# Designs tried in a protein design run: designed miniproteins, single chains, continued (4). Part 2

Each design is a single chain, and the fold is of that chain. pLDDT is the mean over its residues in the fold that is shown.

## One batch from the design tools (miniprotein)

Design m12038
Fold by ESMFold2-Fast:
Structure m12038 (fold): chain A 73 residues (1-73)
Amino acid sequence: MDAIGQQIIDQSRALAQQSEQSTSADTAFQLGQQNAALGDQAAALGLLDAAGVSYQNAGRSYKKGTDLLFKKS
C-alpha cells in the first residue's frame, strides 16, 4: 500500500475512534463527514483500499450519530 494510502487509513481509524467516544450526535456526524471526505480524496488518488476503509468508517460514525439521536431523543 502507498504511504499516502496508509496515512489516510490511519487518520480514518482515528476519526472513527473519536466518533465512538463521542456523546454528541453532531460531533459523530461531523467525524463521519470527515471520513467520507478522506474516502473521496483516496478515490480521486486511485487509492481504492484506503477509500473503502474511509467510507466504511464514515458509515460507522453516522451510525453512532443516529444511535445518539434516536436512542436518547
Scores: mean pLDDT 83

Design m12039
Fold by ESMFold2-Fast:
Structure m12039 (fold): chain A 91 residues (1-91)
Amino acid sequence: AAVSLSISAEDAKKGEKITVTVRVSPGATRVTVRLIDENGEVVDEKTLTPNADGTATAEFIAKKEGKYTVIALAENADGSVAVARAEVTVK
Protein backbone atom coordinates (compact mmCIF):
# COMPACT_ATOMS: atom_id res chain seq x y z
CA ALA A 1 0.00 0.00 0.00
CA ALA A 2 1.22 3.52 -0.76
CA VAL A 3 2.06 5.62 2.32
CA SER A 4 1.81 9.42 2.14
CA LEU A 5 3.27 11.77 4.74
CA SER A 6 3.47 15.56 4.82
CA ILE A 7 4.64 17.89 7.56
CA SER A 8 4.56 21.65 8.07
CA ALA A 9 6.32 23.76 10.66
CA GLU A 10 6.56 27.53 11.10
CA ASP A 11 9.56 29.59 12.20
CA ALA A 12 9.64 30.27 15.95
CA LYS A 13 11.20 32.61 18.51
CA LYS A 14 13.73 31.34 21.06
CA GLY A 15 11.88 29.70 23.98
CA GLU A 16 8.55 29.53 22.10
CA LYS A 17 6.84 26.37 20.85
CA ILE A 18 7.69 24.98 17.42
CA THR A 19 4.43 23.37 16.25
CA VAL A 20 4.81 20.57 13.69
CA THR A 21 1.60 19.54 11.91
CA VAL A 22 1.61 16.00 10.51
CA ARG A 23 -0.73 14.51 7.89
CA VAL A 24 -0.56 10.80 7.01
CA SER A 25 -2.50 8.38 4.83
CA PRO A 26 -5.07 6.05 6.44
CA GLY A 27 -3.42 2.99 8.03
CA ALA A 28 -0.40 4.76 9.53
CA THR A 29 0.09 3.39 13.06
CA ARG A 30 3.06 5.50 14.24
CA VAL A 31 4.87 8.73 13.38
CA THR A 32 8.28 9.55 14.86
CA VAL A 33 9.27 13.25 14.69
CA ARG A 34 12.82 14.48 15.40
CA LEU A 35 14.08 18.02 15.90
CA ILE A 36 17.69 18.27 14.65
CA ASP A 37 19.97 21.29 15.18
CA GLU A 38 22.32 22.84 12.57
CA ASN A 39 25.18 20.59 13.77
CA GLY A 40 23.09 17.45 13.03
CA GLU A 41 22.43 16.66 16.72
CA VAL A 42 18.99 15.33 17.71
CA VAL A 43 17.59 17.88 20.20
CA ASP A 44 14.25 16.13 20.83
CA GLU A 45 12.19 13.18 19.56
CA LYS A 46 8.45 12.46 19.83
CA THR A 47 6.43 9.38 18.87
CA LEU A 48 2.85 10.11 17.83
CA THR A 49 -0.21 7.98 17.19
CA PRO A 50 -2.16 9.60 14.31
CA ASN A 51 -5.76 10.66 14.88
CA ALA A 52 -8.50 8.80 12.98
CA ASP A 53 -8.45 11.57 10.31
CA GLY A 54 -4.68 11.08 9.75
CA THR A 55 -3.53 14.23 11.62
CA ALA A 56 -1.06 14.60 14.48
CA THR A 57 0.79 17.47 16.17
CA ALA A 58 4.23 17.59 17.77
CA GLU A 59 5.44 20.54 19.87
CA PHE A 60 9.11 21.31 20.53
CA ILE A 61 10.91 24.12 22.35
CA ALA A 62 14.26 25.36 21.03
CA LYS A 63 16.33 27.13 23.71
CA LYS A 64 18.95 28.31 21.17
CA GLU A 65 18.58 30.45 18.06
CA GLY A 66 19.57 28.81 14.78
CA LYS A 67 18.45 26.67 11.87
CA TYR A 68 16.72 23.38 12.70
CA THR A 69 15.56 20.42 10.62
CA VAL A 70 12.40 18.44 11.39
CA ILE A 71 12.36 14.84 10.12
CA ALA A 72 9.23 12.68 10.35
CA LEU A 73 8.96 8.93 9.73
CA ALA A 74 5.53 7.31 9.31
CA GLU A 75 5.01 3.56 9.63
CA ASN A 76 2.09 1.39 8.49
CA ALA A 77 1.08 -1.99 9.98
CA ASP A 78 2.28 -3.68 6.74
CA GLY A 79 5.84 -2.32 7.30
CA SER A 80 5.61 0.45 4.67
CA VAL A 81 7.37 3.71 5.62
CA ALA A 82 7.37 7.32 4.45
CA VAL A 83 9.74 10.18 5.37
CA ALA A 84 9.15 13.95 5.30
CA ARG A 85 11.45 16.90 6.09
CA ALA A 86 10.89 20.56 6.99
CA GLU A 87 13.24 23.40 7.97
CA VAL A 88 12.60 25.81 10.87
CA THR A 89 14.46 29.01 11.78
CA VAL A 90 14.52 30.02 15.47
CA LYS A 91 15.24 33.73 16.09
Scores: mean pLDDT 81

Design m12040
Fold by ESMFold2-Fast:
Structure m12040 (fold): chain A 67 residues (1-67)
Amino acid sequence: EEEKKKELKKLIKRLIALKLRLIGLEIELERAEAAGDEERAAELRKEIEELEKEIKELEEKIAELEA
């Protein structure tokens, strides 16, 4: 149980870091869209999509460990 708690804490810390990164990318996307920078906006949307997938996988892993 102690090892499970340590792993869970590590995964939760990683999840928080990824969610903070997602917020940062969303802010950058809004700025790029406001500036009319279509190329940067497209790159940011791709990064956001990949990060959302990573977050979902990590949330599923955390849920599995909590069960």
Scores: mean pLDDT 85

Design m12041
Fold by ESMFold2-Fast:
Structure m12041 (fold): chain A 58 residues (1-58)
Amino acid sequence: DLVERAERLLEAAEKFIAEGRLDDATIMLNQAIKLAEEAGEAGRELLKRAQELLEEVK
C-alpha cells in the first residue's frame, strides 16, 4: 500500500530529524513525497506534511 509505505517513511524521517540526521531525513522525505504523489487523493495529507518537513530541513 502506497499510503502505508509513505507513512512509514515519514515516521522514519521525523526520527532522523530528531536525531539531527538531516541528510537521512531528506532521503526518506523525498521517497515519501513520491509515494504520496502516486497515491493521489489518499496521499494528499502525507504529501503536505512531507513537503513541510522537507522545507524545515533545508
Scores: mean pLDDT 83

Design m12042
Fold by ESMFold2-Fast:
Structure m12042 (fold): chain A 80 residues (1-80)
Amino acid sequence: MSPLEKAIKLLEEAKKAIEEGDLEKAREYGEKAISYIEDPSLKLAVEFELQQALKAAEEGDIELALKHIESAIKAVEKKM
């Protein structure tokens, strides 16, 4: 499995954690996903989307949080 495939898997786990209300796990999975990204521009894009997702989830907007996590996943997929 490539580093970017590992990043996608971890972002999908972060998405599940958001759906389950476990924001600490969501942050942990998201940070691990970012650690597999070497491209600085992609890393910044994923970090931005993860921060927006966690903020939305903390505010109770789960739909918006999931939209941001999906945007992070799509950003990684475009580089595969």
Scores: mean pLDDT 88

Design m12043
Fold by ESMFold2-Fast:
Structure m12043 (fold): chain A 68 residues (1-68)
Amino acid sequence: ANEKERARIEAESEAAFVRMYIALAKMAPEEEKPELVEKARELLRRLEKHPEASEEELRRLREEIEAI
């Protein structure tokens, strides 16, 4: 009962971190962008393995990273 809710919260938290690094990368100086983009990609790869991750959100996050 509680495990699925916890898994959903974990996926939402991981997605929030990906979005945070995407936002930071967009605002960062050119020399700092690659490191932030790489971090966002690492976190996205982890989120993709999460059973409660939203496919729609994963697609949107991939698009955001590629647009940087």
Scores: mean pLDDT 82

Design m12044
Fold by ESMFold2-Fast:
Structure m12044 (fold): chain A 62 residues (1-62)
Amino acid sequence: SHEAEDGRRALEAARAATTRAQALAALHESKRILDTSTDPEGRRYAEEAVRAAEAALARAGG
């Protein structure tokens, strides 16, 4: 589904994040998906993306 693809892209962005700005962008996108999506698969990817983005943010010195 489109929502599942959005979730997958958010997770990919979070995993690829090496800077604070990239991590924050991925975090914002994943939280927007969680606020708006009703697709279980999209939400699952978005929740994983939040965790990945938070880890990236910690690595970037936040």
Scores: mean pLDDT 84

Design m12045
Fold by ESMFold2-Fast:
Structure m12045 (fold): chain A 83 residues (1-83)
Amino acid sequence: MSEEELREGIELGEKAAEEALKAGDLELAAAIYAGRARYYLELGEPEKAIEYAKKALELAKKAGNKTGVELAEKELKKAEEAK
């Protein structure tokens, strides 16, 4: 994936996450933030990746989504190891 494609994915993800949060879909919002964390990590921006992975983790915990929590924790660990 190119840097342009990663940045496009981040921008589209921001709009999708906002819509998910407005709809009360915390599981979807958590998944989108986890994806953004991965994209920031691929861009070489580990601090932003950590930020979004933490947001994903909090939303997944609030949703009671065990799979989402595991995904967010994995992304957070990966981002912290890239620092």
Scores: mean pLDDT 82

Design m12046
Fold by ESMFold2-Fast:
Order: sequence, then C-alpha cells, then structure tokens
Structure m12046 (fold): chain A 89 residues (1-89)
Amino acid sequence: AAIAARAAAQGVEGARFADAATTAAAQVGGALLAVGAGLTAGLAAARGEVSAEAALAAGEAIEAAGLAAASPLARRGGIAGKELAEAAA
C-alpha cells in the first residue's frame, strides 16, 4: 500500500473514533494522527512515491474527517497535505 494511503487511513480512523464521543484525549489523538497523515501524503507526492491525485484525495478525506469530528487541527493537516500534493503536481 502507498505510504500516504496508510497514513491517511490511520488519521481517518482516529477522527471516527473521536466522533463516537470518546474522551478528549482520544479526540486529540485522532487530530494528531490526521495532521501527520496529511503531511505524510503531501511529502510522499513531492518525493514521487505516490501520485499527486492519491495524496490530494487523502488530504481531502482527512480535511472532511476533521470537519466532521469538529477537529480544527485535523482539518488543518488535511489542508496542508493538499497544498503539498498540489505543489508536487
């Protein structure tokens, strides 16, 4: 599996876990994973390890998950990943 796709999946799972109204610590954990996943996807695209399209899709999914979870940090991570992916395209 592409590094970006794996990282994005981990971030999305964290955000979904937060949406289940778990503890604030779980929500923070989900947001941090989403930020890391977005940045990893963008960097992978910049290195040519994944397509810009795959990294952009991962960033969009993380941004959407962050919005649904009401996590500004996760949303910002998705946006940053999208910007890096667009720069690589």
Scores: mean pLDDT 54

Design m12047
Fold by ESMFold2-Fast:
Structure m12047 (fold): chain A 66 residues (1-66)
Amino acid sequence: SEEEKTKEIVEKLKKIYELSKEDPEKAAEEFKKLLKENELEVKELTTEEAIEFVKYLIERIEELKK
């Protein structure tokens, strides 16, 4: 279902964010893979850009919980 797919993506984003604290390069690679798997246009992102985008998405998701 759409809800299950959204939950899966959110969990993957949270794991990528936690990974970014230990290995930002690997976190950026996992995020790019997540974007590709969900058919989102992947502009070539630097590690820093990828991590900032993950933070942004998590903040948006937290706002939507209200």
Scores: mean pLDDT 74

Design m12048
Fold by ESMFold2-Fast:
Parts: sequence; C-alpha cells; structure tokens
Structure m12048 (fold): chain A 66 residues (1-66)
Amino acid sequence: MTEELLREAAKILEEAGETEQARAILELVDEGKLEEALKLAEQAADRLSSIDPEAAEKIRKLIEEI
C-alpha cells in the first residue's frame, strides 16, 4: 500500500538523521499528496546514498514496490 511504504521510507530517513525530509514526506502523505510524497522520497534516497548507502537502498526497495 503506497501510504504504508512512504511512511516506512520516512521512518528510515528519520533514523538516518534526515528528520526534515522524513517530516515533509509524512505531511504530504497525511494530506493525500502521494505523488509528491513519492517524488520527495526518491529525491531523499538519492541524497542519502552519499551519507548512508544502506538506508538509501532500503528506501529504494520500498519505492520499487509502489
């Protein structure tokens, strides 16, 4: 389910220290803006690849299921 996968991606971002990005994704999900939330999650995973590649890979796998 898209909403659940995006919430999981946000949790991974928060654990990796990307709290602002995680919060922004959760706000978009709560507003029903799932396409915007997905786009933000994709951008966040790309940025995170240079900081925490394992966390970025987990987010990428979640996005691939959407």
Scores: mean pLDDT 82

Design m12049
Fold by ESMFold2-Fast:
Structure m12049 (fold): chain A 59 residues (1-59)
Amino acid sequence: MELYRAVKDYEGKTSLELSLKKGDIVEVLEFLGDHYAVGKSLNTGKTGIIPLSVLEKIE
């Protein structure tokens, strides 16, 4: 399981993007190239596209 933590708050710009608060844990489901991923927030249960620049790997 690929677990990441949000290093800062992120507000999704579209309905396809995941909004996060600093410290939220995200399971990365798929990588979309080198800059984005599809993830699921374990705090909210929502899924969406997130920039990898707002995440740090923890598992």
Scores: mean pLDDT 81

Design m12050
Fold by ESMFold2-Fast:
Structure m12050 (fold): chain A 56 residues (1-56)
Amino acid sequence: MTVKATKDIVDTSVKPVVIPKGFTIEEAVLKDLLMKYGGYSEEQVNEILSKYFERI
């Protein structure tokens, strides 16, 4: 299922990750990227998805 970023997302906690507002990606691919490159847990990724992304 495709998701769209509703805000610019900047992760400065572990590794800088910038996802611009309006970015679209498959949810499974986004989870993989955030967990492997952002250092987030699956629970944290689910919170990020609910806060910063909408399903389209």
Scores: mean pLDDT 73

Design m12051
Fold by ESMFold2-Fast:
Structure m12051 (fold): chain A 61 residues (1-61)
Amino acid sequence: MRERIELEAEVALLTMKAEIYKKMGDLKEAAEYYRKAAEVAKRGGDEETAKILEKKAEELE
């Protein structure tokens, strides 16, 4: 049970980093962090959030 909360926190942190890089114009870095967040979301069983994050990464590439 604890691990799910830790994965959710990791997804939030990686997504926040991606958004910061996107606002700074560092689109490659933003896409990389969105992809990392999507991978963590998949591992946590949140496939819907993972798909949304993958789409965000694709929009920046």
Scores: mean pLDDT 79

Design m12052
Fold by ESMFold2-Fast:
Structure m12052 (fold): chain A 60 residues (1-60)
Amino acid sequence: SMEERFERALENIRRLADKQFTPEEAEKLVEEARKRLAENPTPQQIGDFVEELQRRIAER
């Protein structure tokens, strides 16, 4: 499902964030992503959001 795919992406994002952010910052980022998932976003919005998070992490 899209939700399972999003959760898998969140784990990847958490791992990337852990390399560039403190553990506390990484947890907050993952928590915010899960909160957005709870709002029942469209599949495209989920994809765009994950991509934006990865870009934000990489650009730091």
Scores: mean pLDDT 69

Design m12053
Fold by ESMFold2-Fast:
Structure m12053 (fold): chain A 112 residues (1-112)
Amino acid sequence: GRAAALALLGPLLNAIQKKDVEKALALVDQIVEALGITDPDEQLIMRILVLVLILARAGEETPFLKEDLSNEPPLVQISLIPYIESQIVKFKRAGGDLEKLLKELEEKALKL
């Protein structure tokens, strides 16, 4: 469970820093399984969060984070995770389509 998910965080952060979209999303799926997350919306939120972090590392603007993180230390990016997650949850509560948003962010990230 939790210990297995924690072991995947280092690989996930490395994939985000390298802007490796496919590897980052595959690692999210492994973390979701390790944590026993069955809620489809929670799974979508985690995938969206990772794509926002990749796009910010590439200097790209997203609805939840407008800061260019390409020149920032990794710890600054990590410190923004709770904020970004809260914004995605707020978007969902306001009637936002998480599946549509995920598709749009994934298409943008794959073009980097």
Scores: mean pLDDT 81

Design m12054
Fold by ESMFold2-Fast:
Structure m12054 (fold): chain A 70 residues (1-70)
Amino acid sequence: APTATVSLTVPKEKGEEARKMFEDAAAAIPGVRSVSYEEEGDKYTVTLEVDQAAVPAVGEAARAILEKLK
């Protein structure tokens, strides 16, 4: 199958910021199939389903977003 999953967890207080950044990244990267968001107590998890070819670009975007959220 051509899809992979990228999942990241941030503190709940940063959840809205993370959601906005991942929405922007998903719009900019071809091959993002879905983005889902889950609130888990004091944590916020973002999960991206992407085409295998999009994994490097999504991985770079995810790392940049995590750096901004620190």
Scores: mean pLDDT 79

Design m12055
Fold by ESMFold2-Fast:
Structure m12055 (fold): chain A 97 residues (1-97)
Amino acid sequence: NPLEPHRLTPEEVAAGLEAIADEVEKRAKQTNNPALKKIAELFREAATASRAGDLDRAEQLLHEAMKLGDKANLSPEDERFVISLLIAAAVELTAAR
């Protein structure tokens, strides 16, 4: 689409979401937090959906990760961490449209 000067490919979006999932999983292992582990799994599922070109499913999975984080009553530090990564993921999905 020539009207989108910086459009990411499905593989680039998937790679970005997988990198985000790796960061969340690393934090989950360091803090032994099962909610962060589930959030990392949702980012990996979003990467799979993005690779398949299903951006709507990827967006739905990011919304599920946000709801899980809110429900889990994360520490303020872990909440800021997850929110920053959700924003990064949303920017990548927007750049793919």
Scores: mean pLDDT 82

Design m12056
Fold by ESMFold2-Fast:
Structure m12056 (fold): chain A 69 residues (1-69)
Amino acid sequence: MSKEELEREVERAMAIIAAAVNALAARRLGDEELAAESRRVIDEVAAGADLEEARERIREIAERLEELA
């Protein structure tokens, strides 16, 4: 595996972690829609989805969760 490939996989893992944190926060706040969206992001990122688009969705979900808290 190249250094560039390894760095991309680390970034992918970090995105999955961020989406998982959002899913847990959404469940604790009682928002099942945001929890489901966060779980979809985890599945899509794990399946090789575009990281820039995934990070933007993660950010949008986090902002909505902050409004609920």
Scores: mean pLDDT 84

Design m12057
Fold by ESMFold2-Fast:
Structure m12057 (fold): chain A 71 residues (1-71)
Amino acid sequence: SAAKAEALALLDELEALGLELMRARGMSPEVIAAMRAHLAQLKAQILTLSEEDVRRYIEGLRELIAELRAE
């Protein structure tokens, strides 16, 4: 559905932002790999959520991304 596609796109944006921040701060390859694995698991879980839960999740993701971009 459109909502699930949007949530996955927002998780991709969060991943790109998070990886940029982690690399800039000199975090270890192991920590970066763990974050990538965790995000892949979250993307898989999105496909199992109800449309209402996905919409609530999208709101939270938008707020988090906005906060990270405001630095």
Scores: mean pLDDT 82

Design m12058
Fold by ESMFold2-Fast:
Structure m12058 (fold): chain A 60 residues (1-60)
Amino acid sequence: SSAREFARETARKIAEEAGLSEEEKEELVRVALEAVDAGHTPLEIHELILRKAEELRRRQ
């Protein structure tokens, strides 16, 4: 679906910009797709991805 494509592309781009590992990028994509399946809006998905990426970046 278009929403899933948006979520994947957004998560990958944010992960790349945040300097995340391949494993962390995969986790971010999974979280984004789960948010789509849960019925979150594109704006909510984007905000959720940004917060998760920041969390993952801080752990490294």
Scores: mean pLDDT 84

Design m12059
Fold by ESMFold2-Fast:
Structure m12059 (fold): chain A 70 residues (1-70)
Amino acid sequence: SPLDLVEEARKALEQGDYERAVELAKKAIDENPLLGEAYDILAEVYRKLGREDEAEKAREMSKKINPKLK
């Protein structure tokens, strides 16, 4: 499921496997394009890789899908 892909992507990110984290997060988005958690993972990975443009794009998508209400 898309949620299983998100969990696996998170584990890959925690292990430093950034290529796998991106692959799994993108696959989760392909299955459910409204899955903000997958965009959060992409933003974290791209930030770790120094890819600021891709990180910002992923962050904006996550924010649009799951706006922080206080």
Scores: mean pLDDT 81

Design m12060
Fold by ESMFold2-Fast:
Structure m12060 (fold): chain A 79 residues (1-79)
Amino acid sequence: AEEAAKERILRIAEGSLEVTQLVSKGLSPDEAKKYNEKAKELYEETKRAVETGSVAEGKEKATELMDLTNEVVKKRLKS
């Protein structure tokens, strides 16, 4: 059960990272770099939290990454 939860958390985080990388291509180079670096950082933190911490910590980090992805998408649609 926990292994399945860890896999789901990592899959969600990976998907959010990929969406951020795709959508940020429409932003300025400086903004794209900042968002991609932050998304990669949050993805690595999610992996570490799942590996060495609790499922709850993994969910928290994955949620932060999803929130970042939503921000990038909203910014891209409004600009």
Scores: mean pLDDT 84

Design m12061
Fold by ESMFold2-Fast:
Structure m12061 (fold): chain A 77 residues (1-77)
Amino acid sequence: DRAEAEELLRQAGLAYEAGDYERALELATRALELAERSLGPDHPLVGQALMAVGAALIGLGDFEKGREYLEKAFKIL
């Protein structure tokens, strides 16, 4: 469901702004899985979810994985 993926991304963004990177990663990952299944892998919402996962990973100190997700997001967006 597109609306559910969008709501999960909004919640992920709020968690990220609060510095709760573990929560942001959980929510962004759920949004990514839902967006891929509902909208297909090339949809802009998948790109936004990949960007959110990447940002959360960087916040947690996983720079290598975070960069990989951001690179994937850039190719879609």
Scores: mean pLDDT 86

Design m12062
Fold by ESMFold2-Fast:
Structure m12062 (fold): chain A 66 residues (1-66)
Amino acid sequence: NAEAEAQKAIDEAHTALLNGDLKRASEAYRKAAESYRALGTPEGKQKADFYEKAADALRALHEAGG
């Protein structure tokens, strides 16, 4: 179930954020975006775009030395 896999990845991202692990959180949000995109629905596409942007922002923050 792609939606359940997305939720698991979101939970992993939240745990990583609690620990200050921006790289892990970015990777987890990327995984969530991939799972939502796999749904092939308009709603899944919107959620995938959201989590992909969140992942990119966290990766950029990590690479900038934050």
Scores: mean pLDDT 85

Design m12063
Fold by ESMFold2-Fast:
Structure m12063 (fold): chain A 67 residues (1-67)
Amino acid sequence: MMEKILKEAEEKVKKLIEEQPLSEDSAGAIGRQELRRAAREAGVEATQEQLDEAEKKGKEIAKEYQK
C-alpha cells in the first residue's frame, strides 16, 4: 500500500507543476503534504522516512521539469 500512496503523492505534484511551475522547495513540501493526506485517507500512518521520501521525490520532479 505505501508504494501506491507514494505514487499518488508523486502524481499530484506532477499535476500541480503542469498547471503552474513550482520551486523544488514548494514541490517537496506539497509531496510531503499529499503523502500525509493519502495515508490518512487509506487509514495508515505515514512514517517520517516515508514523508522524507515524498519530499525528496517532489523536489526531483521539479528538477526534471527545469531540464
Scores: mean pLDDT 77

Design m12064
Fold by ESMFold2-Fast:
Structure m12064 (fold): chain A 96 residues (1-96)
Amino acid sequence: DAAGADALAAALRAEAERLAKEVRETAKTGTPEEARKKAEEAIAALEALGAAYVAGARQAGLSPAAVDALAAAADAAIARLREESEKAVAEAEAKA
């Protein structure tokens, strides 16, 4: 149902924020190389989670519109994480 897709989209947004925080923390305390590695791992993890949620929604019989909305939400969350990660890595490089 639409409520199920909305809940999964909210979970993806929350996970993107959590991962972005981890990347920023690594950037503040670690090396630029560690920040970059953390960013790569975080993005890969969110991509895998988003794909799993979209696949699960399809298997659960959610409407095509709800699945498409969830996929769009996943793409948006990943894009936001990439942007935050790029900023964090640049800040780590600037302080090195």
Scores: mean pLDDT 85

Design m12065
Fold by ESMFold2-Fast:
Structure m12065 (fold): chain A 70 residues (1-70)
Amino acid sequence: GREEVLKEVEELLKKIEEAKGDVEKAAQYGRELLELLRRALEEGLISEEEFKRYKNKAYQLVHDAAEAAA
């Protein structure tokens, strides 16, 4: 349900952040998070606002990982 999805979202966000300096891993976790967010939105488990918020946070973390690798 919603609680399990939100827990997995937070876990994936943490994995993206911990992959700082490893752009390939950060991008992989980002893709997994986006797929999870799309399914959760389709199932009505998260709002459109929550989807946009988490998506933007994931993009920022992947960008930060790329900058750290440069």
Scores: mean pLDDT 82

Design m12066
Fold by ESMFold2-Fast:
Structure m12066 (fold): chain A 58 residues (1-58)
Amino acid sequence: SRDEVLRRFARILEGMHEKKDYGGIAEAELRLRAAVASGDLQELEEVVREMEERLRKA
């Protein structure tokens, strides 16, 4: 599960980088770090999902 989350996160960052969405990258990193620090898997999953949806929509 951790491996899955890490791979998804890497893909999100790659996609944002390709779109030159530097603000999105900064926000994604901040939110993910906060979720990881909280130890809440639910929050982590939500953050990843929201960012995946953002990339898919764009």
Scores: mean pLDDT 77

Design m12067
Fold by ESMFold2-Fast:
Structure m12067 (fold): chain A 68 residues (1-68)
Amino acid sequence: MEDLLVEFKEPITESQIKAVQEIAEKYGGEVVRTIPDKKAVIVRVEEPRAAMLPLAALPNVASVNHFA
């Protein structure tokens, strides 16, 4: 499993966290941590390459990158 950092353009809302969680679950994972001060969510998934495009397509997502 790999961790992905999802960064948002604007402050994170509950609905945005839920949308990220639903995509993560589809790719065998979950939201591990939220970092509101950084407008970021850490997602752990089994298939990071497959999850990156759907996550990046969500409203107000600025970037999706591998997180160490």
Scores: mean pLDDT 81

Design m12068
Fold by ESMFold2-Fast:
Structure m12068 (fold): chain A 78 residues (1-78)
Amino acid sequence: MPLLSFEEVKKEVQEKFPVVRIEQLSEDKVRITVGEVKIEVDLRTGEMTVLESGGDPGGLGTAINAANYIKELVEKAK
């Protein structure tokens, strides 16, 4: 089981990155969306997988920063 709940991750991410949409895919996996950019993050490891880069470097940068923030939250919860 992940040490962080989806509700905690969603609140933290949306507070720091209001433009980011976050969705729960499973107990241990979330998807973040910024425009056309989609990244999945494993809540057990903080590992990210880029599904769609959208061709927008600004949106991609924001999505990567949000995914790295989720990784930081996961590492702090361990």
Scores: mean pLDDT 78

Design m12069
Fold by ESMFold2-Fast:
Structure m12069 (fold): chain A 80 residues (1-80)
Amino acid sequence: VERIEEVAKKMKEALEKYFAARQAGNDEEAATWEQKYLEYGDEFSRLLAEALERGDTEAVQKAVELGIELGKFRDALLAA
């Protein structure tokens, strides 16, 4: 559970920094944070798949909750 929470936190941070860089017109920095966000997203998906394979219901539930929160956060940033 701790690993997937940490990855979700990193995704949220990367997303915040991506939008901040985009708003500032810093294309290079925005591209860097977009790449990091995608890399963390791949790790998140892998951890969720591993939890499903193990039958770790608690970890799967936490991953779903974090994914929903992250999606809402992303949508809020896109609307701003």
Scores: mean pLDDT 82

Design m12070
Fold by ESMFold2-Fast:
Structure m12070 (fold): chain A 69 residues (1-69)
Amino acid sequence: MSEREKNIEYVENTAFSIIEGGKKAGYSKEEIKEMALDMVDQLSEEYGLSEAEKEAIKKKALDYLDSLF
């Protein structure tokens, strides 16, 4: 697995962890969405991910969030 693929996986897993933790903590779907997307934006900038890679991660995170509500 390339370093880029590892970075993408790390950002995806971080977003999923925020979604799971937020739901367990009793946050609303809207609050969890904002927290997860903000983290994806921050980490994508830190790891130099492209706009397309960032949007793909956001889509996966939102699909997962929708599956839990």
Scores: mean pLDDT 85

Design m12071
Fold by ESMFold2-Fast:
Structure m12071 (fold): chain A 71 residues (1-71)
Amino acid sequence: APTPEQLEAEIKLALTLIDFAVARLSPPEEQVEALRRLIERIDQGIKEYPELSDELQALKAEAETELARLR
C-alpha cells in the first residue's frame, strides 16, 4: 500500500494538473496571472516533493510554453 507521504504527493500532483486545466480555461486577461501563479506553485512543489520533480518540471515546461504563446 502507498505511504501517507506518497498519497500526499500524488494528491498534490493531481491538484496541480487540475489547476493547469483551470488556468487554460480562464478568460484571456486572467490566463497570464493564473499561469504565473501555477508556475510558482510548481516550483514550490518540486522543493516539497522531489519524487515528483520530473513530472512537475514537465508541467512547468508546458505552463511556460502556454504563457509564451499568450505573450
Scores: mean pLDDT 79

Design m12072
Fold by ESMFold2-Fast:
Structure m12072 (fold): chain A 60 residues (1-60)
Amino acid sequence: DIEENPDDAQAWLEKGDEYLKQGKYDEAIYWYNKALQLDPTNKEAWRKLVEAHEKKLAAL
């Protein structure tokens, strides 16, 4: 088992970004939440989560 590192959170953020680009906002939110479970202090994860939520609302 690898030490707890931001790299794992970054991998989850990348998955969220992929889904966000595809317009799959619920999946993007899911993966960003996974990143936050690994690193709840990750400001990038919070920013991306908010962005996914905003894009979901804008797209309706």
Scores: mean pLDDT 76

Design m12073
Fold by ESMFold2-Fast:
Structure m12073 (fold): chain A 81 residues (1-81)
Amino acid sequence: SMEEQKRLEREANSLLDGMESAIEFGKLAIENKAPQSVLDKTKSLLQAMIDRLKEILPKMSEELQKRAEELLKEAEEVIAE
């Protein structure tokens, strides 16, 4: 339905905004040599966001998919560190 699609798009935008913030925090935490517990929690949060985004990604607009692909790449780079 159109209402379901709009709900998914709102969820996607919220996830992408949250991922952007978590990526920025993760990069700063790594740069500042934060405690391992902080790094582990940030990576776990990013992984959960990645997993959820991948589930809804195929149902989103091409514009949101492109934004999502860029942020997914950045999130995976943070997790790899």
Scores: mean pLDDT 85

Design m12074
Fold by ESMFold2-Fast:
Structure m12074 (fold): chain A 107 residues (1-107)
Amino acid sequence: DNYGKALEVVDEGIKTLDLSLLFVAQGYLTGDVELGRELAEEIRERQSNAIAKLLQLSEPVDFTPDEWLEVRAKQHGVEVEELREAVLKDLEKAREAIKKKLEEANK
């Protein structure tokens, strides 16, 4: 069930606050999971490079989505909680859209 798998991926994104998982979920919905995964990896690589440059590090670093949110919030002069809420809202909208598609497919 591609819709069920897409929902599981978005649920993981909500737990981790990882917006890149929306591309993996889209891959399940369109039947091109490999492309979705590659796009998610590209997003994570760009985030890692942006963090490294902002922190003046010599190379890209592993990070959690939470650490990315902290760095972005500081860069934009906003509260981390407000940024987390915005990200969560986007993930919840995606979840509801996928859930609606799953409901329609199952009658």
Scores: mean pLDDT 77

Design m12075
Fold by ESMFold2-Fast:
Structure m12075 (fold): chain A 77 residues (1-77)
Amino acid sequence: MKLIEEADKAYEAKDYREAGRLYEEAGNLAFEQKKYEEAARYYRKAAEAYRKAGDEVSARRLEGLAYSAKLLAEKEK
């Protein structure tokens, strides 16, 4: 996915805020497609990026979204 490639490049460039935004967007797209395990993974990457950017509020929010997506993945029938 182009968003993930762009997020990885931003992360490698230490543009952590942009990386967090792109990973969050990828997580949102996966969530809308009901790919909850994939959404949880991308939300966790976004949380890590925001934490490196010094944005603890966004990091905690994304960790919460990742946990919610993981629960939906485990309970999806």
Scores: mean pLDDT 84

